# Designed miniproteins, single chains, part 104

Each design is a single chain, and the fold is of that chain. pLDDT is the mean over its residues in the fold that is shown.

## One batch from the design tools (miniprotein)

Design m3851
Fold by ESMFold2-Fast:
Structure m3851 (fold): chain A 67 residues (1-67)
Amino acid sequence: SDVQQQADQLAQQAEQDPSTAPQVMQQLSQRGRTGSDADAGAYLRAAGRVQEALQRAQEEQQRRQLE
């Protein structure tokens, strides 16, 4: 579905470039609030993937600062 494609594309963008994760999370949150329950589910799952990517990037950044 279009919603699933959009959610997947946004999550993939953040996974490829974690610096975009905050912006992507904002978009996912806004889109999830304006859609159906099924749409909200797709965006919520994508938001989870973005959050995981952001956490991994932050941990990697912090580890490099300590080395």
Scores: mean pLDDT 78

Design m3852
Fold by ESMFold2-Fast:
Structure m3852 (fold): chain A 62 residues (1-62)
Amino acid sequence: MLEGSQLNNEGNILFQQGKYEEAIELYRKAIELGNVLALPNLAKAYEKMGRYEEAEELRKKV
């Protein structure tokens, strides 16, 4: 089971539901498990919450 991929997918579901804070938490865990595909998703979630500086720093890694 690819736990990092599952956390990223769960984060995407929360993001689509407007639960950005919860999505951020799952995206961070996915990245810690090596799923770098969660980086742009985390940046988008930060941007939705008005945390533009955190979003910008993450985009520099993608």
Scores: mean pLDDT 79

Design m3853
Fold by ESMFold2-Fast:
Structure m3853 (fold): chain A 47 residues (1-47)
Amino acid sequence: EEEEWRKRYNEKLKEIVEKMEKTTDPAEVQKLRDEYLRLRREYGRRG
């Protein structure tokens, strides 16, 4: 369960990074970056 959650979580982070690379809207890039950092902090807090 936790192992699957961790893998899914890493995949989501990778997807956000790919979206940031392909998007041309600076506001959306900033939002995606904030989401990425928030997810990383959430994950770090839990494990």
Scores: mean pLDDT 75

Design m3854
Fold by ESMFold2-Fast:
Structure m3854 (fold): chain A 89 residues (1-89)
Amino acid sequence: EAVEEYSKGLVLYKLEKYEEALEYLEKSIKLAKEKGDKKLQTLSLTNLGEVYIKLEKYEEAVKAYQEALKIDPKNKKAKENLEKAKEKL
């Protein structure tokens, strides 16, 4: 389920297994979209962006945060992290 994929992604992120974390967060985003779970989509996208920052993939991080803000324009964490990611470009 989308929540299980999300939780697995977070565990892998904490273990610094960033490529594996991307896989599970991407699965979570896909499943959340299929179910119309906008809150989980936004949460998974913001965490996907954080993983891209750790991998120094700043363009991908910017895209992830921008997609999160399309779903939830008032998401403070996504706005703050988007600004920081753009500074790295």
Scores: mean pLDDT 87

Design m3855
Fold by ESMFold2-Fast:
Structure m3855 (fold): chain A 80 residues (1-80)
Amino acid sequence: ADELYAEAVRLAEEAEATPDPAERERLLREALRLRAEALAEHFGLDRALMDAAAEAALAGDLEREAALLAELAAQARARA
């Protein structure tokens, strides 16, 4: 879990350093996917919900992202 999260952060940093917009988008998508996997693995969260939240974030749908993150936070609290 921590290794996946660290890799996601590393890819996001590479995206910021990348001058090619297409490559930057590709790296950011991969970083968000790995971050979703790390959180799902660590907290036993619904992976489909994590993927949906990542897609909403990439689409700029902040309302849907917030709703999905609230659902994931509720799952994390129930698992604690």
Scores: mean pLDDT 71

Design m3856
Fold by ESMFold2-Fast:
Order: sequence, then structure tokens, then C-alpha cells
Structure m3856 (fold): chain A 73 residues (1-73)
Amino acid sequence: SALEEKIKKLEELKKENERTARELEKELEELERRNEDELKILLLRLVRGGTETLIERIKKRIEELKKKLEEEE
């Protein structure tokens, strides 16, 4: 169904964003350890926060769609 396909795509999007979050965390740890490029550190912290918020929104949407799928069939 279209709903099952949307859930699958959101699960894939969640995994990709989780990968991005891990990569951002590693880059931030490296820059913070070296105390280099304060502006880049601030920007990456903002991007990381946005990525974490996006992951939580995707999780919530997946749960809502799964509940809807269960209730309709």
C-alpha cells in the first residue's frame, strides 16, 4: 500500500539522518578537541541540533503512520 511505502521511505530517511548525525558528532569532537575554527563549531552544533530534531520528527511520523496502518487494516 501507499502507506506502507511511505513508512519504508521514512525508515530509510531516519537511518540516513542517523548516519549524518554520527558523522557530524565525530567532526565536532575533532574540532572541539583541537579548539580550531570556533565559527564552524557553532555552525556544526546548529546543524547537529537540527538533524537530531529531524530524526525525532521522523520517528514520530513513522509511529503515527504505523498506528494508522494498524487501525485501518
Scores: mean pLDDT 82

Design m3857
Fold by ESMFold2-Fast:
Formats: sequence, structure tokens, C-alpha cells
Structure m3857 (fold): chain A 73 residues (1-73)
Amino acid sequence: MEEAKQKIIDLVAEAAKHATPEQRQLLLKAVNAFLEGKYDEAIKYLREALELSTDPKARQALEEAIKVVEEAK
């Protein structure tokens, strides 16, 4: 569980390097939801950020983050 938290934080941080301010807000909401155990909300915000993202590295990091959250359920 702790390793999954760190991995998600690292993946979201990578995505945030290539994110707009609006996408960064979604990433913050996703991390907060995950830390509160609201996995479905976290996945929802990550998917919304992915839909808005055009950078290939950000998209890859977001897809990995979604997978990690789904495995943590």
C-alpha cells in the first residue's frame, strides 16, 4: 500500500511537469481522492486529466497511475 502511494505520487508528478494549470488541478484532486481511499474518484479525475493531455509522456504516466490505483482496490 505505501509503495503504491509513492508510485502514484511519482507518476502524477511526472504528468504534472507537462500539464496545464487545469490539468494540474485534476491531478491534485486525483491524489487527494486516492489518499482518502476514494479510488473510484481518483480514477475518474485521472481519466479526465488523460483526456485533456496531448503530451505522450504525460499520457503514459497517467495510464500507469490509473492502473496502479485499479490494482490497489
Scores: mean pLDDT 81

Design m3858
Fold by ESMFold2-Fast:
Structure m3858 (fold): chain A 74 residues (1-74)
Amino acid sequence: MSVVEKVAEAMRTFADGLGFSPEIAEELVKVAVESVENNDSYEEILERLKKVPGVSDVQAESAASLVVWTLKSE
């Protein structure tokens, strides 16, 4: 799988685990994928994720950490 596909799968699993709606889950996946493709820093990923409606700051921090961890696991 590409790194983008791995990030998308990790984010869907994360969103499902936290009980997010499919709409919020797909927005989180979209933001994470766009951030990876743009080569965004952790701070930029975090700022983008905080803007997703229905996501708390703590959840955004966890999601941003997951994206960075998934990239490093390659």
Scores: mean pLDDT 82

Design m3859
Fold by ESMFold2-Fast:
Structure m3859 (fold): chain A 61 residues (1-61)
Amino acid sequence: TVAALIDEALALGAEGRRAAEAGDLETAVKLYQEAARLFEQAGAPSLAADARAAIEELRKS
């Protein structure tokens, strides 16, 4: 369901944030990319954009 896609994407985003806080930027980027894809599939383009913005912030660090 769409709700299940959103829940999975949110879980991946939370894991990405934890990986970034631990300094594992490669894992964080991968998790945020997967979250963005699921948010797009769920029809949540604003949340997908937020996940991509998180990737760009990590690339600047």
Scores: mean pLDDT 86

Design m3860
Fold by ESMFold2-Fast:
Structure m3860 (fold): chain A 76 residues (1-76)
Amino acid sequence: SATALTELDLSNKELTEIPAGWFASLTSLRVLDLSNNKITRIEPGAFASLTALKSFTLSNDMEPSVWQQLAAELAA
């Protein structure tokens, strides 16, 4: 089941945006790799379900603002 997934590698996928619904079922996810994409936007609420997340990689200039969004969504 996708809800039992603990690691997700979405690196090198030419992603430009992360929609809010993409991670809704991934409550066990611990590692998320979004590196080597073209991401310029992450929708509000995209990380709200990632309550088990321990490691996150984006590797671009957007990373500090993404960490702020992640912290805010996991605190709510």
Scores: mean pLDDT 74

Design m3861
Fold by ESMFold2-Fast:
Structure m3861 (fold): chain A 97 residues (1-97)
Amino acid sequence: MKERIAEFYGISKEDVEELFKFMKEVRSKLEEIDKLAQENPEAALKAIDELRKWIDSKGKELLEKYKDNPNFVKLVKQLVDDIKRSLEAFEEYLKEK
């Protein structure tokens, strides 16, 4: 339950909703890139770079908005790092083709 996640991490239920919204947007963009990769790997590589820039920008926005909530800041930083590692793996996979 979102309430239990919020309590465990010491953040509000609204903070959890904000993280879920961010994750949903990233997932949607990744699904679009995966489809693009099947037709045009070069365009997909460019889209991965643009997504990485968007994640950096959105992550910075969230960190500034919630700067007074250290637990939320820690979660956002960990999530951004995890997503970036996944993007790097996907980029390497596409370059091997």
Scores: mean pLDDT 79

Design m3862
Fold by ESMFold2-Fast:
Structure m3862 (fold): chain A 79 residues (1-79)
Amino acid sequence: MSEELKEEIDAGVELLHAAVLMNIAKQSKPTPELIEELRRAAERVREMAKKSKNPQTRKALEDVAREIERLAEEMEREL
């Protein structure tokens, strides 16, 4: 129970971090550093998705990872 609760809390924290980072990115000029931060965030979220036992949490993490990756690609095109 405490371990599964910790996993859900960690997933929630990563989702919040990803949401904040995506919001900052949308309001910022594209930079290589920001694109790299987005790619790292997507990788962390994907890693969490692989470890998630909850199908809904897993899908949410996978969806967010894909959205971060798409945003990073769009920003890279502006460079």
Scores: mean pLDDT 81

Design m3863
Fold by ESMFold2-Fast:
Structure m3863 (fold): chain A 100 residues (1-100)
Amino acid sequence: MVRPRDEEDFEDDAETLRSLLTAHGVFTEEEIEELVEMARRGTPTEEIAERLIEYGRKHGQPAFGEALARYLLATSDRATTSLDERVEALNAVNEAARAL
């Protein structure tokens, strides 16, 4: 679904993404700031997810990058997901984090 979003929506997405990316220490501060800035600029969530997958592979953690991308897509306001789907995506992130 595509709808107009204001700057406040983009800032909330950016702060949520920063918190998620800093939790596990896989990504560098530079990579985190790049992804956060993409979110703040209103970059499509799918493009941010693609960049997360790329960085996960760069750091030798492709499963973790893919799990984070899935979680980001599941929690996006552009994709209506159930609570169960969001919990499943979060569990996938936690499982991938155990492999770090």
Scores: mean pLDDT 70

Design m3864
Fold by ESMFold2-Fast:
Structure m3864 (fold): chain A 70 residues (1-70)
Amino acid sequence: SLEELKERLKKILKELGMSDEEAEKIVNYFVELAEKDPEKVLEYAQRVRERIPDEKGIELAEVLEQLAKL
C-alpha cells in the first residue's frame, strides 16, 4: 500500500506540472514527514483542499491523508 500511495502521489504531482525528478523528491519528503509527524501531512492536505479546489487537488489531498494514516 505504501508503494501504491507513492506511485499515486508521483502521478498527481506530474499531472500538476512537476518533472519526474521533482515529483520523486516531493514524494520522499512526504513519506519521511508522514513517518515522523503525520499531523503536518494532514495540515498540508487541508491546505491543498483549500488552495486547489479541483479534482486534482482533492485527489492529492486524499493521497496525503492516506499516507499519514499508514
Scores: mean pLDDT 83

Design m3865
Fold by ESMFold2-Fast:
Structure m3865 (fold): chain A 79 residues (1-79)
Amino acid sequence: NAQADIDAAVRALQTLNEAMRAAKSDEELVDKLGELALSDDPTVRAFAAAWLNFIAKSDPDPELRERARKYLEELERRE
């Protein structure tokens, strides 16, 4: 089980890192995290949602906080 959990975490971190490298702006990164939070991979969803939550609470840009919060609200509506 430990190896499967590590492999899932590594895969999720690689996916998030690829999104970060592909994003051309902070707004695009938030949008990509929103998409990843709806992924079929539960570890990717968890990591993307955690990063969105961090942005929503901690980002110095109020527009980015609002953008991240809207994605989190959509996730709650999807249960």
Scores: mean pLDDT 82

Design m3866
Fold by ESMFold2-Fast:
Structure m3866 (fold): chain A 82 residues (1-82)
Amino acid sequence: MEEAKKYTEEGIKLLSEGKYEEAIEYFKKAIEIDPNNAKAWTNLGIALYYLGKKEEAKKYFQKALEIDPNNVLAERYLAETE
C-alpha cells in the first residue's frame, strides 16, 4: 500500500536523523495500515534498539521474520540483541 510505504519511508528518514520516538510513530502508522509490512516491523525494532529498549526490539524483529523469513536485516539486528 502506497500510504503504508510513505509512512515507512518517513519513519526511516526520521530514524536516520536520530529522531527515534518520531520514527516509531510513523512505523506504527504504517503497521496499522499494513500489518504485513515486514520493513516497518524491522525499522520499528531498530528505533527501539537505539532507544535501549532491547527486549521490545527483539519482539518486533521476530514479528518481521514471521512475515518475511528471509529478512536479513531483522535477523542481523535480532542477533545483536543477544
Scores: mean pLDDT 85

Design m3867
Fold by ESMFold2-Fast:
Structure m3867 (fold): chain A 79 residues (1-79)
Amino acid sequence: LSKETEENIKRAEEALAGFEAYVAASDLSEEDKAKLLKAIEEARKLLEEAKKAKSDEEANELIKEAVRVVEEAAKEVLG
């Protein structure tokens, strides 16, 4: 992977860690916390696959999917 794509993965990982900390500290219901934490876990798995990707294009598609999973869950809980 290019250095730029590796940096994109790292930034996505840092964003997920921050969001997980926010969810853990929040006053959201246990059900809503569980939904968000499940989405974060799924996104982390996609980012691990992005690290193993054969091309920048493949890695960036996986990063995009990771973002989509979290945004969809956030919209369901917070929207």
Scores: mean pLDDT 84

Design m3868
Fold by ESMFold2-Fast:
Structure m3868 (fold): chain A 83 residues (1-83)
Amino acid sequence: ELEALAREAAERIYALAKKAVEEGKAEELIAGLEKLAAEEEDPAAREALLLAAEAVRALAAGDEEKARELALRAARLAVEAEA
C-alpha cells in the first residue's frame, strides 16, 4: 500500500515538475520547494522537499530518468513522514 501511494505521489511530483519546466517556471518552483524545506521541522519531509527540487532541476536539464528517480525517492520519504 505505501509503495503504491509513493508511486502515485511520484507521478504527481513528476507531472508538476514537467508543467513548471514547460511554462518556464522551473526556477520559481525550485526556490519555493527549497523555502518550504528550510521551514520544515521534520527531517524526512525536509529531505523529500529537497529531492523534489532536485527532480525539477534534473528535468530542466533534460534528464528525465534522473527526474523520475528523484521524484520517487521524494515520494517515498513523504509517505514515510505521514505514516
Scores: mean pLDDT 84

Design m3869
Fold by ESMFold2-Fast:
Structure m3869 (fold): chain A 76 residues (1-76)
Amino acid sequence: DESVKRALEEPKKKLEELEEKIKKGEDVTEELKELIKELEKLLELAKRSAPPPLIEELEELLKKAKELLKKNEELL
């Protein structure tokens, strides 16, 4: 699914940017919550039409976003 592949590029870059902000001590709690919601919606769409490797990539990205949210909350 080309639309799902394209939709993954922006969340990946955003997640990397938020990870860097956390390392600098910035509070990104709201941005991470928003990204998680976006990824959950994308995963539901992907489960209907995307190949397993793409679904796995989305699941890994979502897991990383949730781990970063927990880490950000622990730093505050």
Scores: mean pLDDT 78

Design m3870
Fold by ESMFold2-Fast:
Structure m3870 (fold): chain A 80 residues (1-80)
Amino acid sequence: SREEDEEEIRRFLEELIEKGLLSESQFEELKRTLLEALEEGVLSREEFRELSEKILRGELPAYYILVEIGVRELKRVVLG
């Protein structure tokens, strides 16, 4: 559900802020971007969980999830 997705995104972004990987000023915009990606099916909940866990573990840079969303959105626009 949207409420569950918002809660998972909020927890992820709050952890990034606590780790110094994200500024508080970027929170609302990134929350909206991630929520829209999940709602539109650009990113699945399973993929979000896998990517967020890897980012929090330091296996991927924090910006990688936005790169993945951007690439998929570009493919959607270019390829139909």
Scores: mean pLDDT 79

Design m3871
Fold by ESMFold2-Fast:
Structure m3871 (fold): chain A 68 residues (1-68)
Amino acid sequence: SDGDIGAQIVDDSVKKGLELAPKIGKDEAIELARKTAYDKALAAGLPEDRAKTVGRMAERQTREELEK
């Protein structure tokens, strides 16, 4: 379902951002997570509005994890 695939993309994109944050910095990692999630959502066939939401969710979650 769209919800399941979107959640998986968010989780994968957040994980990638967190892995890279020590090398590229917090702000760059947050942007990378957003862009990666958006691009993956589009590639998976999600509508653009849904892909934007998936990107924003990955951005927010990556920021929240890095601000702990």
Scores: mean pLDDT 86

Design m3872
Fold by ESMFold2-Fast:
Structure m3872 (fold): chain A 66 residues (1-66)
Amino acid sequence: MGKVVVEGLNATGLTAAALLGIGHGGEAKVDTTGTPKVVVTGLSEEGAREVAEAGESRGGTATIEA
C-alpha cells in the first residue's frame, strides 16, 4: 500500500508518471490547483519506487509515503 507524490515536472512528465503508476495497478490523481503534482496511491513498494525513480529521472521531486 504505497503512495507517491511527484512534483516539479511539466504536464507531459506528470502524465508519464501517472500512466506508470496506473500500469503498476495504482490510482493516479493530477492536482494543478497550486504547484502541479501527481499523487499515485495503491502501489506496491516496487511500483512506488519505480514511479518515484521515473519522476526524479525527469528532474522532478518524488516523495514515497507509508
Scores: mean pLDDT 78

Design m3873
Fold by ESMFold2-Fast:
Structure m3873 (fold): chain A 84 residues (1-84)
Amino acid sequence: MAEEAERLLREAERLIEEAERALAAGDYRRAAELAQRAGGLAMEALRLATTRELVARAIGAVLRAMGLAFEAQLRDPSVDGTVK
């Protein structure tokens, strides 16, 4: 499962970078959506992680994703569960 954990973690890290760019651009809705998706992938990677290094990376990704989602929501409280 290490290969799958690494794949999920790489995708989560990529989505975190996209969320950071969206947040910087003022697209709080996109930032929150990307961060939530990244967090889900990082949690799945954590479940599959069998090495200390993968566990640490997955935990780091979860925390980064949560921080980005929180920041996006703080900037635009309507981001959670609203469409327009």
Scores: mean pLDDT 81

Design m3874
Fold by ESMFold2-Fast:
Structure m3874 (fold): chain A 68 residues (1-68)
Amino acid sequence: MEEEEKRALYERLEAVLREDIELARELGDERGLAIAEEALRLAKELREQGASFEEIHRAIVELARALA
């Protein structure tokens, strides 16, 4: 169950980031688009390395803060 819950959280996070990319493109938000694309790339990379959902979430928050 824990492994299935973690996979569902990763899939939901990736889906949200893809929606953010689409919204940024629709609004012409070049900065938001760049942040969302980098966040999706980072999330996928960390997931492939076996990082926890908490670690991925923290990394995305820090990325957004650094690029704000």
Scores: mean pLDDT 77

Design m3875
Fold by ESMFold2-Fast:
Structure m3875 (fold): chain A 58 residues (1-58)
Amino acid sequence: SLKEKVREALEKRGLNPSDEQIDEAVEAALGWAKVLGFPEDSELPLRLAIMLLEEDLR
């Protein structure tokens, strides 16, 4: 799932986000992808969720 891919990507970067942080970032990223006309299963939601969580976890 997208949430699992986001978790794995952040753990690989040495970050440990909570389930709530992952859920919020994924929902925000999917919302942005929809507004921009990108498919939900495209690379954009994954990249956006990672960027949002990296910024929040600094």
Scores: mean pLDDT 79

Design m3876
Fold by ESMFold2-Fast:
Structure m3876 (fold): chain A 78 residues (1-78)
Amino acid sequence: LSPAQQALIAAADAVIELSKNPKVRKFAEEVRKRAPSLTDEQAKAELVRLFNEVGKEEDDETYQAIVDRFAQAAQALL
């Protein structure tokens, strides 16, 4: 897996673990399933799309927790 694909998987995993919203969790599960098949450009676009959906549906505390979890995981991939 490329770093972009790994970052997308890490973000999706953070959303699945921390999200309180079943629709957002389902969206993240679908993104996670597709991530290994995406190009780097598509993975970056899906990462933006995933965080936009989280921002629309989740409260600020949950959103920040997901961002922090993702940042920790992404740092480990660099």
Scores: mean pLDDT 82

Design m3877
Fold by ESMFold2-Fast:
Structure m3877 (fold): chain A 82 residues (1-82)
Amino acid sequence: DAVSYAQRAYQAAQQGDADTALQYLQDFGRVVRSSMPDYPDISRRAADYGGRAVDAIRQGDFDGATRYARRALDYARQMEQQ
C-alpha cells in the first residue's frame, strides 16, 4: 500500500540507496495515482512530493530526497486515515 512504499522509500533515501528508493517511489506513485478519484487533493500532494523525491535522487540530492519522501509518507498516512 502507499504508506508501506513511502516508508521504505524514505528509509532507502536516508541510507543513500538510490535503486531501492527509486523502486519504492515508483510503486508509491502508481498506488497514489490510483487513489486520486477518492482522495484528489491529498493524493495529488503525495504524488507531487514522491515525484520531487525521485528528481532529487536522480540529481544525487539524498538530503532533499529524504525530506520529500518524508512529506510523501505524511500525506500517504493522511490518505489512509480518510
Scores: mean pLDDT 83

Design m3878
Fold by ESMFold2-Fast:
Structure m3878 (fold): chain A 64 residues (1-64)
Amino acid sequence: GPKMEKALRMVKGLELLRKEMGEELAVRYAMHEMGLSEEAARELLRLIDEGRYEEAAELVLKHL
């Protein structure tokens, strides 16, 4: 649905941000712009590393 599509775009944007600017800036972005805790932000990046994009998007949706 539209919320999942938005969450997936946010996940892909975060993956690109981490690739270009590094992990710590991506963690800070997820915390400040996506409203995640540091623990949730690092878990989100771990799910991205594992190719688990749907689970990463579900994590984002829980915190929106």
Scores: mean pLDDT 86

Design m3879
Fold by ESMFold2-Fast:
Structure m3879 (fold): chain A 66 residues (1-66)
Amino acid sequence: MTPEAERAVEEGVRLGKKLLEQGADPLDAANTAGVHAYRLAKEAGLSDEEAKQVAARTANRVLELS
């Protein structure tokens, strides 16, 4: 992934990890983290397709932490 995409995934995963530590449902944590990463990717100027890949990667990584 591009450095911008990797940054968005890392920030999304940090949010997801915090939500899991607070007792959030794994699917809810993954969804929230993915949406956050998507928004960050779009704000960084990534395409919609790239932002969707960032969201999917982020959600999957958060689910793996569960």
Scores: mean pLDDT 85

Design m3880
Fold by ESMFold2-Fast:
Structure m3880 (fold): chain A 54 residues (1-54)
Amino acid sequence: SARQQRVLDALLAAGAEPVSYAELARRLGVSPATVRREVARLNELAGGDVFHIA
């Protein structure tokens, strides 16, 4: 989805910079719970814990 792609883009843009769920939620205009669910889906699709949130 567009939201899932935006979450992925935000994580890639952050690189090695630590980012919290709250900060990603603020940047994307969604709740922290929504970011947590989308990151979990991305990690499930990738077959492991590939995307890490500080």
Scores: mean pLDDT 70

Design m3881
Fold by ESMFold2-Fast:
Structure m3881 (fold): chain A 60 residues (1-60)
Amino acid sequence: TEEELRQLELEHTERLEALRRRLEEARAAGDEEGVRQQLEEIQQLVADRARRVAELEARA
C-alpha cells in the first residue's frame, strides 16, 4: 500500500543517511577498511529496499 511504501522510504532514508555519515567519517580518518565496509552496507541496504518494494507490489 501507499502508506507502507511511505514508511519504507522514511526508514530507508534514515538508514542511508546514517551509513553515508559513517562513510564520510571513515574517509576523513583514512580508514580504508571502514570505507569499504560502509559501501558494502549501502549496497546491501539498496538491494534490501528493492526486495521489500517488490514484496509490497506483489501484495497489491
Scores: mean pLDDT 80

Design m3882
Fold by ESMFold2-Fast:
Formats: structure tokens, sequence, C-alpha cells
Structure m3882 (fold): chain A 82 residues (1-82)
């Protein structure tokens, strides 16, 4: 129960982070704010993975983590480029 709730919340946080990176385009504020949220969410998901998840939830986690990682990589490149 508690883990399912936290996992769904963490997935939502990561999905929101991806949307923010796409929408705002300001790497200075976005990277800092979203990094904190992503780290917190990733920790929750890591704990949940160890306890076992439904295949559907695990697939959603993998998709959103991959999307967020790609967006974070792009933003880090933007920050480093200048």
Amino acid sequence: KEREKKVLEAIDILEEAVRKYIELGDPSKIAEEEKKKAEEAAKILEEAKKEGLSPEIEERIKKVEAELEEELRKKREELAKA
C-alpha cells in the first residue's frame, strides 16, 4: 500500500520533470529544481524495485526514467556549452 502510493507519486514527479524540461527551456533554474525532484523520486523507485513491482508499473518506471535521463543529459549539455 505505502510503496504503491510512493511509486505512483515518484512516477508522476519524473513525468512532471520531463514536461518542465521541455516547456521552460531555462537550464539554470530547471536543472537545479528538477535534479532534486528526480533524485528523490529515483530513490523511492529504487527501493520499490527491490520489493517487486507489477510488470506494468515497472515498464512505466523504465520509460519515464529513460525520458528524464535523456532530458537531464540535454540540459547538462546546455549548461556546459556556455
Scores: mean pLDDT 67

Design m3883
Fold by ESMFold2-Fast:
Structure m3883 (fold): chain A 71 residues (1-71)
Amino acid sequence: MSAEEVIREAHERFRAGDVEGAIELLEELARTGSKEEQAQALAALAQLYAALGDFEKAKELTEKSLELLAE
């Protein structure tokens, strides 16, 4: 499954109310993907946490995503 497919599946799960399943997919991509895919997964996780009202976690994940892309 490509990064785009994983992120799409995570959004589908989140929309269906499977918040835990959505987070698990993006966490797995953040562990197993390439540097660029990990950055995409962290950015997608940040969006989900912001939607849940966890702005501190969203900020942390956004900063990690940007750090991976800073080179």
Scores: mean pLDDT 83

Design m3884
Fold by ESMFold2-Fast:
Structure m3884 (fold): chain A 57 residues (1-57)
Amino acid sequence: SKMEHFKEILNEASKSSSNMEELKEKIKELDPENTEEILEMIERSAAAGREAARELA
C-alpha cells in the first residue's frame, strides 16, 4: 500500500541519516515524487515522539 511504501522509504532513509536535514535529503533521493507526503508523516510522528520523550525524560 501507499502507507507501507512511505514507511519503507522513511525507514531506509533513517538508517543512513544522522540528522533531520540528511533524512530529508535521503527521502528526496529515494522517492522524489512522494517526498512532501512522507515529510508530513515525519512531522506528525515527531509531535507524538516529543510527547513520548517528555514521559521518558
Scores: mean pLDDT 72

Design m3885
Fold by ESMFold2-Fast:
Structure m3885 (fold): chain A 97 residues (1-97)
Amino acid sequence: MKEKIDEEVFEAIAEIAYAVSLVAHANRLGLDPRDRSAEVLAGAIEDVIDLAKRHKERGETKIAEALLNVAEQLIDELSKLDPETAARLRKRLEEVK
């Protein structure tokens, strides 16, 4: 496959890393990560799913599959914080597969 990781994919990875870091930081401080950290994580997941859909539409299936796999793992983490939003995002993920 001749698929390239472009700047948009790198930005998505950075957004994911930031969201995961916020949840980890809240947990380390004994704070409830179901606060604003869950909203940031949900937003990152939505952006990753949208990015995966765009790459799939361009025939970049390898990058799309990798992004969808990352989104699925993050949805599992989000389900511990916000199970309703996680369920909604899981349905959206299945529509892009």
Scores: mean pLDDT 73

Design m3886
Fold by ESMFold2-Fast:
Structure m3886 (fold): chain A 91 residues (1-91)
Amino acid sequence: SMSEEAQKLVTEGRKYYKEGDYEKSAEYFKKALELDPNDALSQINLGASLMELGKYEEAEKYVQKALDLAEDDPVLVVYASVVLSLTKREK
């Protein structure tokens, strides 16, 4: 389970993503993943932020990690697959 500290970092990452500050969003999701490296949703959200920054290869890496961690969660699989598809198209 995610720690209280990691949850706060995820909340900040989501806030910055909604504000269009994708660099800060990515920084907060990276910090969350330092505390909980196997959080599939944070991996997908980091991938989405990196995609918006044009960092397609790095984004693909994190989204693929999320798929490996959460292949049995249909909602996360769909979300990850959409981000991955968009990332590959922009290359």
Scores: mean pLDDT 81

Design m3887
Fold by ESMFold2-Fast:
Structure m3887 (fold): chain A 58 residues (1-58)
Amino acid sequence: SMEELERLKERAIAGAVKWVEEGFPKEAALAMARRELSKVLSEEELEETLRRIEELLA
C-alpha cells in the first residue's frame, strides 16, 4: 500500500541519518538506503529519495 511504502521510505531515511550520527560514512548510509529502496521504488522515486537523504546528511 501507499502507507507501507511511505513507512519504508521514512525508515530508510531515519536509518541513514542514524548511521551517520553513529559514525558510519555518508556513502555507506546512502548505499544501504539504495539497497533497501531499489526493490520497491521506481528509479525516479529512488533517486529523489536518495537526494533528500543526501541533503539531510550535508
Scores: mean pLDDT 82

Design m3888
Fold by ESMFold2-Fast:
Order: C-alpha cells, then sequence, then structure tokens
Structure m3888 (fold): chain A 61 residues (1-61)
C-alpha cells in the first residue's frame, strides 16, 4: 500500500492526473479490501479517491 501511495503522490506532483487517478483508485481498493468493506463501499471509496487525486493534481500545479 505505501508504495502505491508514494507513486500516487509522485504522479500528483508531476501533474500526471491519469496516473494519479489510477494509483489512487488502486490504493483505495486495497484499503477497502483490507478493512473488509462491502463492494458498494469499495466502489464509493475508489470513486472518491480518484476524484480527490484529480482535484489535488489540479490544485498543486
Amino acid sequence: MEEIERKALEAIRAGDSETAERLAGEAARLYADSQGLSEEEREALVEKARAYARQLTAAIQ
């Protein structure tokens, strides 16, 4: 998880929104699985993480 999070932050800093969204979604999915969340909760968390990564990429640039 930490490696994916680090790569997501690197993508955000580089302005690569596509990579940042993909990695943020993957990290959120792994987190949801580790917490035993339902499929609905996992999907909501993944969508929220991708949206947030997009916002952060725009804001930091």
Scores: mean pLDDT 78

